# Designed miniproteins, single chains, continued (5): the designs that were tried, part 48

Each design is a single chain, and the fold is of that chain. pLDDT is the mean over its residues in the fold that is shown.

## One batch from the design tools (miniprotein)

Design m17740
Fold by ESMFold2-Fast:
Structure m17740 (fold): chain A 68 residues (1-68)
Amino acid sequence: SLEEEIDITLASMLLAIGKNLYKQGKKEEALKVFDEAIEILKRVIDRYGSETARRLLEEAEKFKKELE
């Protein structure tokens, strides 16, 4: 659905933003952005069962653990 596509796109963009913030040494800002992406991805998985969202969630959570 369009809503699923929009949310996946938004989450993917937020992950890219978070990675760039981390590279700049903005750890707290990066963690916030990753948390936003994770919330969106969990919603998409719950509503649509998206495999793409599950993969992105795994990547986001692995990177977040590296930041912590």
Scores: mean pLDDT 86

Design m17741
Fold by ESMFold2-Fast:
Structure m17741 (fold): chain A 73 residues (1-73)
Amino acid sequence: SAEAEKAHARGLGYLSEKRYGEAIEEFERAIALDPEYAEAYRLLAQAYLKLSDSPELKAKAAEYRAKYEELKA
């Protein structure tokens, strides 16, 4: 949807500014609006890994990466 695409675009903007928490909020909005938005899951995984290297956030990133791989198959 256009709304999911706009959220994704805002997330990319925050990601380029290294504002990872805000990028995550926008990418989560994108997948809430379009659960099939494969690229948003990939960028969510990337943003979580940039936010922290904690085991919890690594696990969350792995979950989003798995969803991306599923949608691209």
Scores: mean pLDDT 86

Design m17742
Fold by ESMFold2-Fast:
Structure m17742 (fold): chain A 66 residues (1-66)
Amino acid sequence: SMEIEKKKEEIEEELKKHERELVRKYLAGQISPEEARALTREHLEKLIKEAEEEGLPEVVEFLKSL
C-alpha cells in the first residue's frame, strides 16, 4: 500500500532525526551512551505501541525489524 510505504518513510525520517539529536547531545556532554541507548529504545517502543493502537500490523513488523 502506498499509504503504508509513506508511513514507513515518515517513521524512518523521524528515527534519523531523533538519532541526530541524541548524537548532538552526546557530543555536547549532555547524555551518556547508556542514556542515548535507553532513549532510542524508549522512542522505538512508543512508535510500536502507537502502530499497534492504530491497527497497523505491517508498520509494527517494520519497527520490530529495525
Scores: mean pLDDT 83

Design m17743
Fold by ESMFold2-Fast:
Structure m17743 (fold): chain A 59 residues (1-59)
Amino acid sequence: GEAAAKAAAEAARAAGSDAEAGQRMGLTVVINAGDSGADDEAVRAAGEAAGRALREKGA
């Protein structure tokens, strides 16, 4: 849910990406994680990876 999306956004920001972009990615991951049964920790890890990818494209 929302808490997992916020955690993903904060993790993405910590990885050097925009928090809003991370939150959008986090929402997408939460929907997919809901179908797969992933927990909040897995969603946060995915948010960090997404943040790094966004940072690389921002170069």
Scores: mean pLDDT 61

Design m17744
Fold by ESMFold2-Fast:
Structure m17744 (fold): chain A 70 residues (1-70)
Amino acid sequence: MSREELDAEIDRAFVLMELTLLKKAGYSDEEIAKRLREIAEKTNSPLYRRAAEAVEKGGIDAAAEEVARA
């Protein structure tokens, strides 16, 4: 596995973990989307941006599925 592939898998794992923890903590889809957008803006991360958009369009379950396929 290349370093770039490993870094991408690590990023996906962190986003999925964050989605799971926020959902378990009782955050709303709107609150989760806002948080992911803030992270995307600060880190310039396309993955966090995609996750935020997916939460807005289809909720957290749709976002988890989208991120897992990325």
Scores: mean pLDDT 78

Design m17745
Fold by ESMFold2-Fast:
Structure m17745 (fold): chain A 68 residues (1-68)
Amino acid sequence: SDTALELVQEFVRRLNELRRRRASGEEVERAVDELKREARERISDPEVLEEIITALDSALDAYRAELA
């Protein structure tokens, strides 16, 4: 869906910027929380929503591991 594609593109852009400037885990967590909220509000397909939420959680975990 267009909404899911837009959210994935926004997600990739925001995470790349955060990684490039070595943002804190707290900043990345806030960005992920914002994107999760948008996904829950805009995506009606529960399977697509679950995939996006899982991807966001995995990205946050990977970033936190990199900062440790």
Scores: mean pLDDT 78

Design m17746
Fold by ESMFold2-Fast:
Structure m17746 (fold): chain A 85 residues (1-85)
Amino acid sequence: MTYEAVLRDSNTGEVVGSADIEGDSGSVTFSGPAGLGYDAEVRDKETGRTVASASIPAEGGTVVAEGYDPITKESVKVTVTLNAV
């Protein structure tokens, strides 16, 4: 496994969820409280480098985190869905 998707509370910076990504693309679904803003980050699991990110609105929804990893020379594209509860 090369990357992980990490969901953070955008107000506190606290990590509220994570999921492993195989390769440079994938889809992840998280559940979290409605009314909070969240940031989705795609990170190199070993080094903690953030290679892609996207902001998720407080109502939830689906966003695409896209970026480029200069170490692996991979274009990273992860679809992140937040199911607001």
Scores: mean pLDDT 76

Design m17747
Fold by ESMFold2-Fast:
Formats: sequence, structure tokens, C-alpha cells
Structure m17747 (fold): chain A 68 residues (1-68)
Amino acid sequence: SPETDALFDELMQLVQDTLDAHPDLPPAVRERLMELVLRAIRARDESPDPAADLKRVLAEVQRVAAEA
């Protein structure tokens, strides 16, 4: 769906921007971002409500990015 695709693209862009802005990011934070990317992929591909689940994962990525 367009909403699911837009949310996934926004999430992936935010992860990329966070990693690019913080090349020395602690390994634990980098691992957390990768965990959230995997959760986003599962939400997109396997969730009965991918848009709702992606919104939740995006909120977690936003929190991690703000703390970076």
C-alpha cells in the first residue's frame, strides 16, 4: 500500500541519516537500529496491519535518533 511504502521509506531514510550523521555511533546503538530495521521488514512483509506496526517501529527509530 502507498502508506506502508511511505512509512518504510521514511524509516529507512531516518536510519541512514542517523548512521551518516554519527559515524562513531556506539555499537549497541547501531545494533538497536539494525534490530529496528529487521522489525520494520517483518512488519511490512508479515504483519496483518503493516502500517500500524511500521508507525510503532518508526516511533522507536525516532527515539533512538533523538538520543544519538
Scores: mean pLDDT 88

Design m17748
Fold by ESMFold2-Fast:
Structure m17748 (fold): chain A 89 residues (1-89)
Amino acid sequence: SMAENEALVAEAERLLAEAERHVREAEKYFQQGDLEKARELLEKARELLARAYELVKKSRIGVADLLARLHALGQRAQELERRVREAEE
């Protein structure tokens, strides 16, 4: 139903917002040299993004904007993960 699809999208948006907060916090810890804390927060962000993608996959409405935002945050998290790995050498 439309109400069910809207609920899935709303939950995905909520998970995206939480993931965005974790990535922003991870960036701060990375800048401070706390690589362990940055990695922990990135792991939490990845779990939230994976859940949001699964909810979007179950939705039958147009979610192009949400998908673009999920993709952009995923790329941002992946780039930070790469930088954390390089710094831990």
Scores: mean pLDDT 86

Design m17749
Fold by ESMFold2-Fast:
Structure m17749 (fold): chain A 76 residues (1-76)
Amino acid sequence: SGSIRSLRGIAVNSLVAGEAALKKGDTETARKYYEGAAGSYEVLAQTLEDVGGDKEDIEWAREKAEEARRKAEELS
């Protein structure tokens, strides 16, 4: 659906933006983008679970949320 695709796009874009900010030495901006990505991937995973999506897709989204959270914590 458009909602799931939009959530995925936001999550991916936030993660990419975080990496770009980190490469420029903008640690505060990178941390905020990683936090945003983690939240978006968590919402994506929950939404997929609620609609009976593929377990592989749900697990992938949760793993991405965990990666993003870890990256944000590293910058704290």
Scores: mean pLDDT 87

Design m17750
Fold by ESMFold2-Fast:
Structure m17750 (fold): chain A 101 residues (1-101)
Amino acid sequence: AKTVKIAYSSEDEEARRRAELLAANFEAAGYKAELYEVGDDEKGIEEAGKIIKENYETNGLSAAMANMAGLSPEMREKAAKELLEEQHKEIVAEIEKKELE
């Protein structure tokens, strides 16, 4: 089974409940879910971004985006930017590879 990492903000009491519900849904679908409580400071935002990036690399964009539902607005913006930057790098790499053919 694939592992899904779910990060949630410690500053949002509802984020934990949303993360637990999301974890239960992923486990019902045959995934192993792991919950990570992160702070709403710069360090916590960086940790959340890393977890979302790992989910993108392992399980694809849909799992990474689902993980964002448990985050604060600030964490979601940073994570979304990092995911878009990784997708942009992949698209650019494919274009350059095709032009070298």
Scores: mean pLDDT 64

Design m17752
Fold by ESMFold2-Fast:
Structure m17752 (fold): chain A 62 residues (1-62)
Amino acid sequence: GSLRLAARHDLKTEYGLSEEEIREIERLVREGRFEEAIELLKEKAGMSDRQARGVVEALAAG
């Protein structure tokens, strides 16, 4: 699948994020608000900065 679909699946299955949380992160990425998306991933999924940046890049790749 696309990098975006793989990232969505991991957020749900590995990190336990809700559909609402995933949609909020995707919205921030679509709007170019990458720093806010990174901070939400760190807060909600407990990711490191490097992990959160990788997820944002995967979501942005579409």
Scores: mean pLDDT 83

Design m17753
Fold by ESMFold2-Fast:
Structure m17753 (fold): chain A 55 residues (1-55)
Amino acid sequence: MKPDPEVVEGLARAAGVSPEELREAIENDDYEKLAELLGVDVETARGIVEGLKES
């Protein structure tokens, strides 16, 4: 599933990271990298990925 590009861009801007790198982490279910990029726990990152895949 492809995440919503507008949501990914919004999250990337809020975290101060590249939207391309964030999108790759979400598409690959790389929860550890996503957690590091967003500064959250791995479990929180997993929830974000699941939410974004539904949009």
Scores: mean pLDDT 74

Design m17754
Fold by ESMFold2-Fast:
Structure m17754 (fold): chain A 68 residues (1-68)
Amino acid sequence: SEEEVLEEAERLLREFEERLAAAKSSEEMDALVVEFAKRMKPLLDQLSEEQAEEIERRFLALVNRARA
């Protein structure tokens, strides 16, 4: 269901945030962004346009915060 996919996407965002916080180099952060973008893509394809946009916005916010 969309609810289950959204819950999985939210779990993935939490895991991404935790791993970004633990990253020790910019190279490690770059690798995490690529990895989690690939893992997130199939979930976004299963969500509504509105939900996918919100998850993408939250993903981008985490990346921007980590690179600041």
Scores: mean pLDDT 86

Design m17755
Fold by ESMFold2-Fast:
Structure m17755 (fold): chain A 117 residues (1-117)
Amino acid sequence: MSLEEIVEKLEEYKLKLISEDPEKRAEGILGIAEIIAKYPEYFSDSSIRSVIEYLLEKLDDESPLVREAAAKGLAMIAEKLGDLIKSIPGAIEKLEKALEDESEKVREYAKKALEKI
């Protein structure tokens, strides 16, 4: 994917984050996380940290679809950037709490993320 295509997709996904529809918010979260997981070299550490902090906050979202997207996104990012996630205050604690989530998918992705950090 070209840098121009990445920028266009990020703008599309960012617009989905403010939707009242949890399916659209989940799509936005997962899309942004997938881009960062695949192309971290195009982003500053501070930008990646801001996205990870946002995903950690979304592990507490009221919608299970949004929590599932956040947990999956964190698991994908952890494959290359586990040390960066580990360096964020409270990240391990929030992921450990997600192991007790009511959604099986949230628990599974949180476990996968923790195995990489």
Scores: mean pLDDT 89

Design m17756
Fold by ESMFold2-Fast:
Structure m17756 (fold): chain A 77 residues (1-77)
Amino acid sequence: SEAEKKRAEGLAKEKEGDLEGAAESYEQAGNLYEKQGNLAEASYQYFVAGLLYSKLGKLEKAKEMLEKAFSLNEKLK
């Protein structure tokens, strides 16, 4: 799926040291998984993107991603 492709792109970029590109790819993967109704995978992708944005000093994007991850995880209870 397109979501799996974006997840794979994120992993590849992370291995290459492109942390910004990796974060963007994981964010896109999260959006696509959420649209598919795969809330567990969407939550995880947003969580990883948020951690990478935080590491990059992009605190506003990090907060956005982590809030999305938390919100989706609460729906899984």
Scores: mean pLDDT 88

Design m17758
Fold by ESMFold2-Fast:
Structure m17758 (fold): chain A 67 residues (1-67)
Amino acid sequence: DIEQGVADVVVAVSRTALRSNPKGDLSGGIKALERVLSIDPENEEAREALVELLRAGGDFERAEEVE
């Protein structure tokens, strides 16, 4: 429940950062989303957001591992 709430905020902030400045601070969002998925690997929203940020950052190998 608390974990889900944190994941929702991390997903929203990470996607907003990607939309506003794709070359900006994506590393913080990637790290936060990886932490969420290490606790709850079934979180589809966090997984999708992490894949989006990894692809935007050019890290396709890690994106495939998460997907």
Scores: mean pLDDT 69

Design m17759
Fold by ESMFold2-Fast:
Structure m17759 (fold): chain A 62 residues (1-62)
Amino acid sequence: SSAKEEALRKAMELLSEAKRAVEEGDLETAQKYIEEALKEAEKVDPGAKKFIEEEARKILES
């Protein structure tokens, strides 16, 4: 559905903001963006949530 597509797109945008925050050394802001991305992904399905969790882990390991 378009609503699920919009939620996934928003989750990816939030992960991009989290990555920028990590690159700037702002881990607190990065964590907040990751939490919001996971909330958006949860609206899609469990697979989307797991994908966003794995991408967030890679960002935090950078």
Scores: mean pLDDT 84

Design m17760
Fold by ESMFold2-Fast:
Structure m17760 (fold): chain A 72 residues (1-72)
Amino acid sequence: VKELIEKALELIAELKKPYEEGDKEKVIEILEEIIKLLKEALELAKEKDPELAEIIEKQIKEAEELIKELKE
């Protein structure tokens, strides 16, 4: 889980520049990679750390909503 969370945090940091520049395609690509990593982390966390699982689930939902808004 730790490695997946660290990688997701690195991608979140990479998101800032294309988001500020309005590069929707790049933002979507990074968000999709973040969601993929968070979904893997969620499966690992759901039985061992329900508090962390809830946080991950909220982050996935927010990222998916943002992608939907950018695509539509």
Scores: mean pLDDT 77

Design m17761
Fold by ESMFold2-Fast:
Order: sequence, then structure tokens, then C-alpha cells
Structure m17761 (fold): chain A 83 residues (1-83)
Amino acid sequence: MEVIVKEFEINEENLLEQLKKADEFVEPYIKDLSPKEYSEATAKLSGLHIGAVALLLDPSLSEYETVIEAPGKKLVIKVKRVR
């Protein structure tokens, strides 16, 4: 099983752009999944979006991670707050 790690650095100015890039990074891996599996993957992306917002609101938080399963692969997607 291949593990692919991708990290995005976020701040107040780049949040929407970086979340869009995260979605665009993941889409080619999940686009051919069944509707149920695609829904599960997109729910994890939604969790990443919520986690990224939480990082900007809470100075004690520095990083949020989600794992999305794709055929023969695991995508480890990290968002990290930059100061």
C-alpha cells in the first residue's frame, strides 16, 4: 500500500486558496470511487476544512491531519498554521 503525504500551510489570507488546492490534490485519486466511497472521502475533506478553520481560531492548535483512502493508496493530508 502506497502512502502519499501532502502538507498545506495556512493563514488568514490564504485559507480558501489552500483548501481549494487540497480538494484539487485529492480529486484525481477519488473521482472514480463508488458514490458511497466518494461521499466518505469528501466527508473527510469537509473535516479537514473545519480543522483548518479551528487552527486559525485556536492559537494552541498548530496542525490538523486527515487520512483519505484511495485504490491501493492512503492520502495523508496535513494543514499547518503559519504565524
Scores: mean pLDDT 85

Design m17762
Fold by ESMFold2-Fast:
Structure m17762 (fold): chain A 72 residues (1-72)
Amino acid sequence: SKKETALEMARAYDLAAEAVEDPSKAEEALAESPVARKTTQSALEAVRTTGDPKLVAEALRRNAERGRELAA
């Protein structure tokens, strides 16, 4: 359902945010699901491009929050 997809995306965004702020969490994020893997890979690429893990993590957490709101 759309609600389930929104919650899966929210979880993927949260995991990606953790991984970009703490590289030790990257393996867990990449292994969680195909969606989490792709989201985490994109987030790590954004960190390489911007040089700002905190900015990337903050954007990902905002996306997760929006996903949860859409699921409510």
Scores: mean pLDDT 85

Design m17763
Fold by ESMFold2-Fast:
Structure m17763 (fold): chain A 76 residues (1-76)
Amino acid sequence: DETKEASRYAAEKLLEAGKTADEIIGKKEVMEKARELADRAAELYREGLRDPERREELRRRGRELEEEGARLLAEA
């Protein structure tokens, strides 16, 4: 589950980059939205592992969700 691990790793690194509890609280909504997008991407990646014929399409869609989450975090 390489792609799911990558998504989780990215989310963990973003949390680790948080400096204070106040900063984390202030960004809670954005973090929750980004995690939802990352989790959905992970589900698409997992489905792609079970369906090799759709793997490329599902990987592309998963990357799009990850990029959306990254944009939300950058804009917050």
Scores: mean pLDDT 70

Design m17764
Fold by ESMFold2-Fast:
Structure m17764 (fold): chain A 69 residues (1-69)
Amino acid sequence: MSKEELEEEVERAMLILEAAVTKVAAERLGDKETAEEAEEVIRRAEEGADLEEVRKEIEELRERLDKLA
């Protein structure tokens, strides 16, 4: 792998982790819709979705949870 490819894979792994944390937080708050959307973001990230798009989706889900907390 090139250094660029390795850095992209590390970023992808970190985003998957952030989405997983977001899912757990949503489940704890009783927000099933946000939890399901977070699970979809994990799946898309694992399937090679654009990292910037994944990052934006996680940010939107986190903003929803902040309104509930």
Scores: mean pLDDT 82

Design m17765
Fold by ESMFold2-Fast:
Structure m17765 (fold): chain A 58 residues (1-58)
Amino acid sequence: EPLVDATITVGDTVTVLRNVTVGEALKAGQEMANATGQPATVTVTDGDKVTTYLVLPT
């Protein structure tokens, strides 16, 4: 899988991940959402392409 940079926002906490796969970024977002009980916003930057995912706690 290509390596990307990701920013994960949960409440007022911002976490930056570098050289991760999209799957790793989403997994981290899910773990943070589950730990806090709050939605995580995962923003993935792959060159000029920016994709935002909303990850809900389970």
Scores: mean pLDDT 80

Design m17766
Fold by ESMFold2-Fast:
Structure m17766 (fold): chain A 93 residues (1-93)
Amino acid sequence: SLEREIVAALIYIAAAVVRSIAKQTTDPEERAFLEEVADKLSEAADKILQGNYEEALKTLREAADLARQRGTPLAKEVASIAEKLAKLVEEVK
C-alpha cells in the first residue's frame, strides 16, 4: 500500500538523519548509541516493507528503550521520535 511505503520511507529518513548526527559526534559512546539506533530504525523500515508490522513495532520500541536508557538530551529526542514512529506504524497496520 502507499501508506506502507510512506511510513517505511519516513523511518528510513529518520535513520539517515540519526546516522548523519552520529558521523558529526565526537563522543564515541554517543556515536555508537546513535549508530545502533539508526540500524534499528532501518531494520524496522525493512520489516514494514516485508509486511512484518509486529517485528517492526518491537524493533522501534527497542530503539526507544535504548534511547531512554542512554538519557542524554539528544537520546530523549530520539526516544520521542521512535515512539511517534511506532504509533504511526500501529495506525497503518
Scores: mean pLDDT 89

Design m17767
Fold by ESMFold2-Fast:
Structure m17767 (fold): chain A 100 residues (1-100)
Amino acid sequence: SIDDIVDSFINTIQSLSQQYSSSTNPDDQKIIQMQIRNSISDSINQIMDMYNSGRATPQQVISGLDRIQQSVQTQIQPLDPQTTQSAISQTQSIKNNIQS
């Protein structure tokens, strides 16, 4: 379900955020930032695959994207504001297209 995708995403992002904050190595921090970006992309793609295959309603997609946006704002904004803004813009664009 979309909720399962989002719950998995939130757990992944919480773990990566903790790893980032615990790291003293800038190269490790860059790898973690890449993993965060990949996790955001993968989760959005999984949600859209469910929507496009008719396995999710517009309301379920919008709800899932809202939860992703909230998680990114709370967990990722302090360590990567640019990735946070990109994720917000992407999720908002998708929600606007679905509501049209």
Scores: mean pLDDT 89

Design m17768
Fold by ESMFold2-Fast:
Structure m17768 (fold): chain A 74 residues (1-74)
Amino acid sequence: MEEEIDREVKEALLEMALGISKVDIEHSKDFEKALKEGIEFVKRVAENLGLSDEEIDRYVEDLKKAFEEIKKKK
């Protein structure tokens, strides 16, 4: 059975990865490059944490939604 602490740590690390990627996108001069790098970073973190493809896709979609909102404001 998976330990509760491991799940909390995985979630915290993914939230940090998403936060870093969103900040990079907001402050980037090249939004498309920042999105690509952010997706690769989030996928790498999630894969290392042993998440399923479905969970990885969910985090990638959250990042893409954040990118579209940032792009519309700039």
Scores: mean pLDDT 74

Design m17769
Fold by ESMFold2-Fast:
Structure m17769 (fold): chain A 55 residues (1-55)
Amino acid sequence: MPSREELIARMEELIAELEKRDPEAAKRLRQTFDELVAQDAWNMVAWMVEELERA
């Protein structure tokens, strides 16, 4: 499993990529990521990153 810093970096890249296609979806993803981080739910963040990276 990546570190918290690596998960943040990967999520930032995914949000930037999504923003190019769908800014509203990118905004929602950013909100979800922020809430999970606030809840210290790093296992959920890791799963989200894996899910989004597997096309």
Scores: mean pLDDT 80

Design m17770
Fold by ESMFold2-Fast:
Structure m17770 (fold): chain A 84 residues (1-84)
Amino acid sequence: MEEAKKLHEKGEEAYEAGDLDTAVEYYKKALSLDPNNARSWLNLGVVLAQQGRLLESLKYFNKGLELGDQSVLDEVHAKQERRF
């Protein structure tokens, strides 16, 4: 769904800007439209951990891992390598 993808991208932009509250809002909106998007679950978990919301972070991270496959992990690894 195009709208869910745009909301996810806005969440990533907010996270990169350090606006954790806005990142949480956009990722939650993306998940309301596409609840099977493992990357949005994982990214929301990361943002919640950065806010110190560790129990919520764990729940969202576990859901992302349940839905996610190797391709999501490969993308995270590729982003790390591109940072060289």
Scores: mean pLDDT 75

Design m17771
Fold by ESMFold2-Fast:
Structure m17771 (fold): chain A 68 residues (1-68)
Amino acid sequence: SELEEALENLEKGLEVAKETGSATIARVVIHETRELLEEARKRGDEETAKRAEELLKQAIELGKQLGV
């Protein structure tokens, strides 16, 4: 699904943010993952919502380390 593809791209974005230490990429991943989580919940896509919640948690932790 388009939501799964978006989630996969955001997971890759988080890895890039970790590798490069980019606060800018971390901020984008946090914002886009929140939007994707809300959309998945509205659609009743529980599997994508669960994965997005886990990604958001990791992105927020990284963002905190990078001063986001």
Scores: mean pLDDT 87

Design m17772
Fold by ESMFold2-Fast:
Structure m17772 (fold): chain A 63 residues (1-63)
Amino acid sequence: ASDEEIERGVLEIHASVLKLSGEKEGDKEVVELSRKALEYAQQGDLDKARELLREAEKLMEKK
């Protein structure tokens, strides 16, 4: 992906992280997965970042 695509992906992942953690306290596992997703996005691995966000979403659905 281009640098611009990676930058946009990072912002997209960051927005998703904020949604998952919310302004209210979220599940610690969801927060941890979201943080790792942002780390991978910052490294340019958007596919891995999105995979981790999906795992966080699954944890929220299980509760």
Scores: mean pLDDT 69

Design m17773
Fold by ESMFold2-Fast:
Structure m17773 (fold): chain A 80 residues (1-80)
Amino acid sequence: SLEEALRRVGELMAEIERLVLQALDYHAQGKTDEARRLLDEAERIADEAMELVEKYGLPEWVREQVEAQRRGIEALRAAL
């Protein structure tokens, strides 16, 4: 359902935030390869979230939040 899709996207967004914070911590420790792997995982989760946005026609503000997370992941990866 639409409601279940919204809840799932929320769960995926929370997971992205956890992975990004862990990647930043690993990078601060000089563990750049581990940080890159976590960012790759975060990107895959963001792709899953975007598929749900498109499949269920979720509100535009949800799409904008997922796109913002995608941009953040790419910017961080480029900075590693």
Scores: mean pLDDT 90

Design m17775
Fold by ESMFold2-Fast:
Structure m17775 (fold): chain A 95 residues (1-95)
Amino acid sequence: GAAAGRAAAGGGEAAARGGELAGDEEAARLGREAARRGREAAERGDAAAAGEAARLAREAALRAAKAAKNAKAAAGAAAGAIGATGGAFLAGEEV
C-alpha cells in the first residue's frame, strides 16, 4: 500500500511538471491531484486509494505526453512521469 502510494505521488508530481511545460493546465491539475492522493494513500497504507492515485497519475502523464508532441522540453518530463507510475526504465528528462 505505502510503496504504491509513494510511486503514485511521484508520478503525479512528474505529470504535473510535464503538463506545465507543455502548457496543458488540465494535465498539470490532474498531476497535482494524483500526487496529493498518492501521498494520502501512502500515509494510510490504503491500497485502493493508491490504485486510484496511480490511475490519475497515468491519465495526467498520457495527457501531458500528447501535449508534449508540440513541445520537446515537456516530452522528457512526460516520459519521466510515465516511468514513475509503472515503468522505472523511462525515468529522467531527455533533451
Scores: mean pLDDT 72

Design m17776
Fold by ESMFold2-Fast:
Structure m17776 (fold): chain A 55 residues (1-55)
Amino acid sequence: DARELLAQAEEALRKGDYRLAYETALESQKLAIDKGDYELALQAQRVAAEALKRV
């Protein structure tokens, strides 16, 4: 579930696990795109970008 993965990525970002946040956000983005949920995909992309700046 892309939405569940996004929540996990946001939790990892909050805890400072930037690598996990980045990888989980990318997986969420991929699943969201596959289902046509572009709003969720954009949210996941923002989390991935934020995590990448910290790595």
Scores: mean pLDDT 83

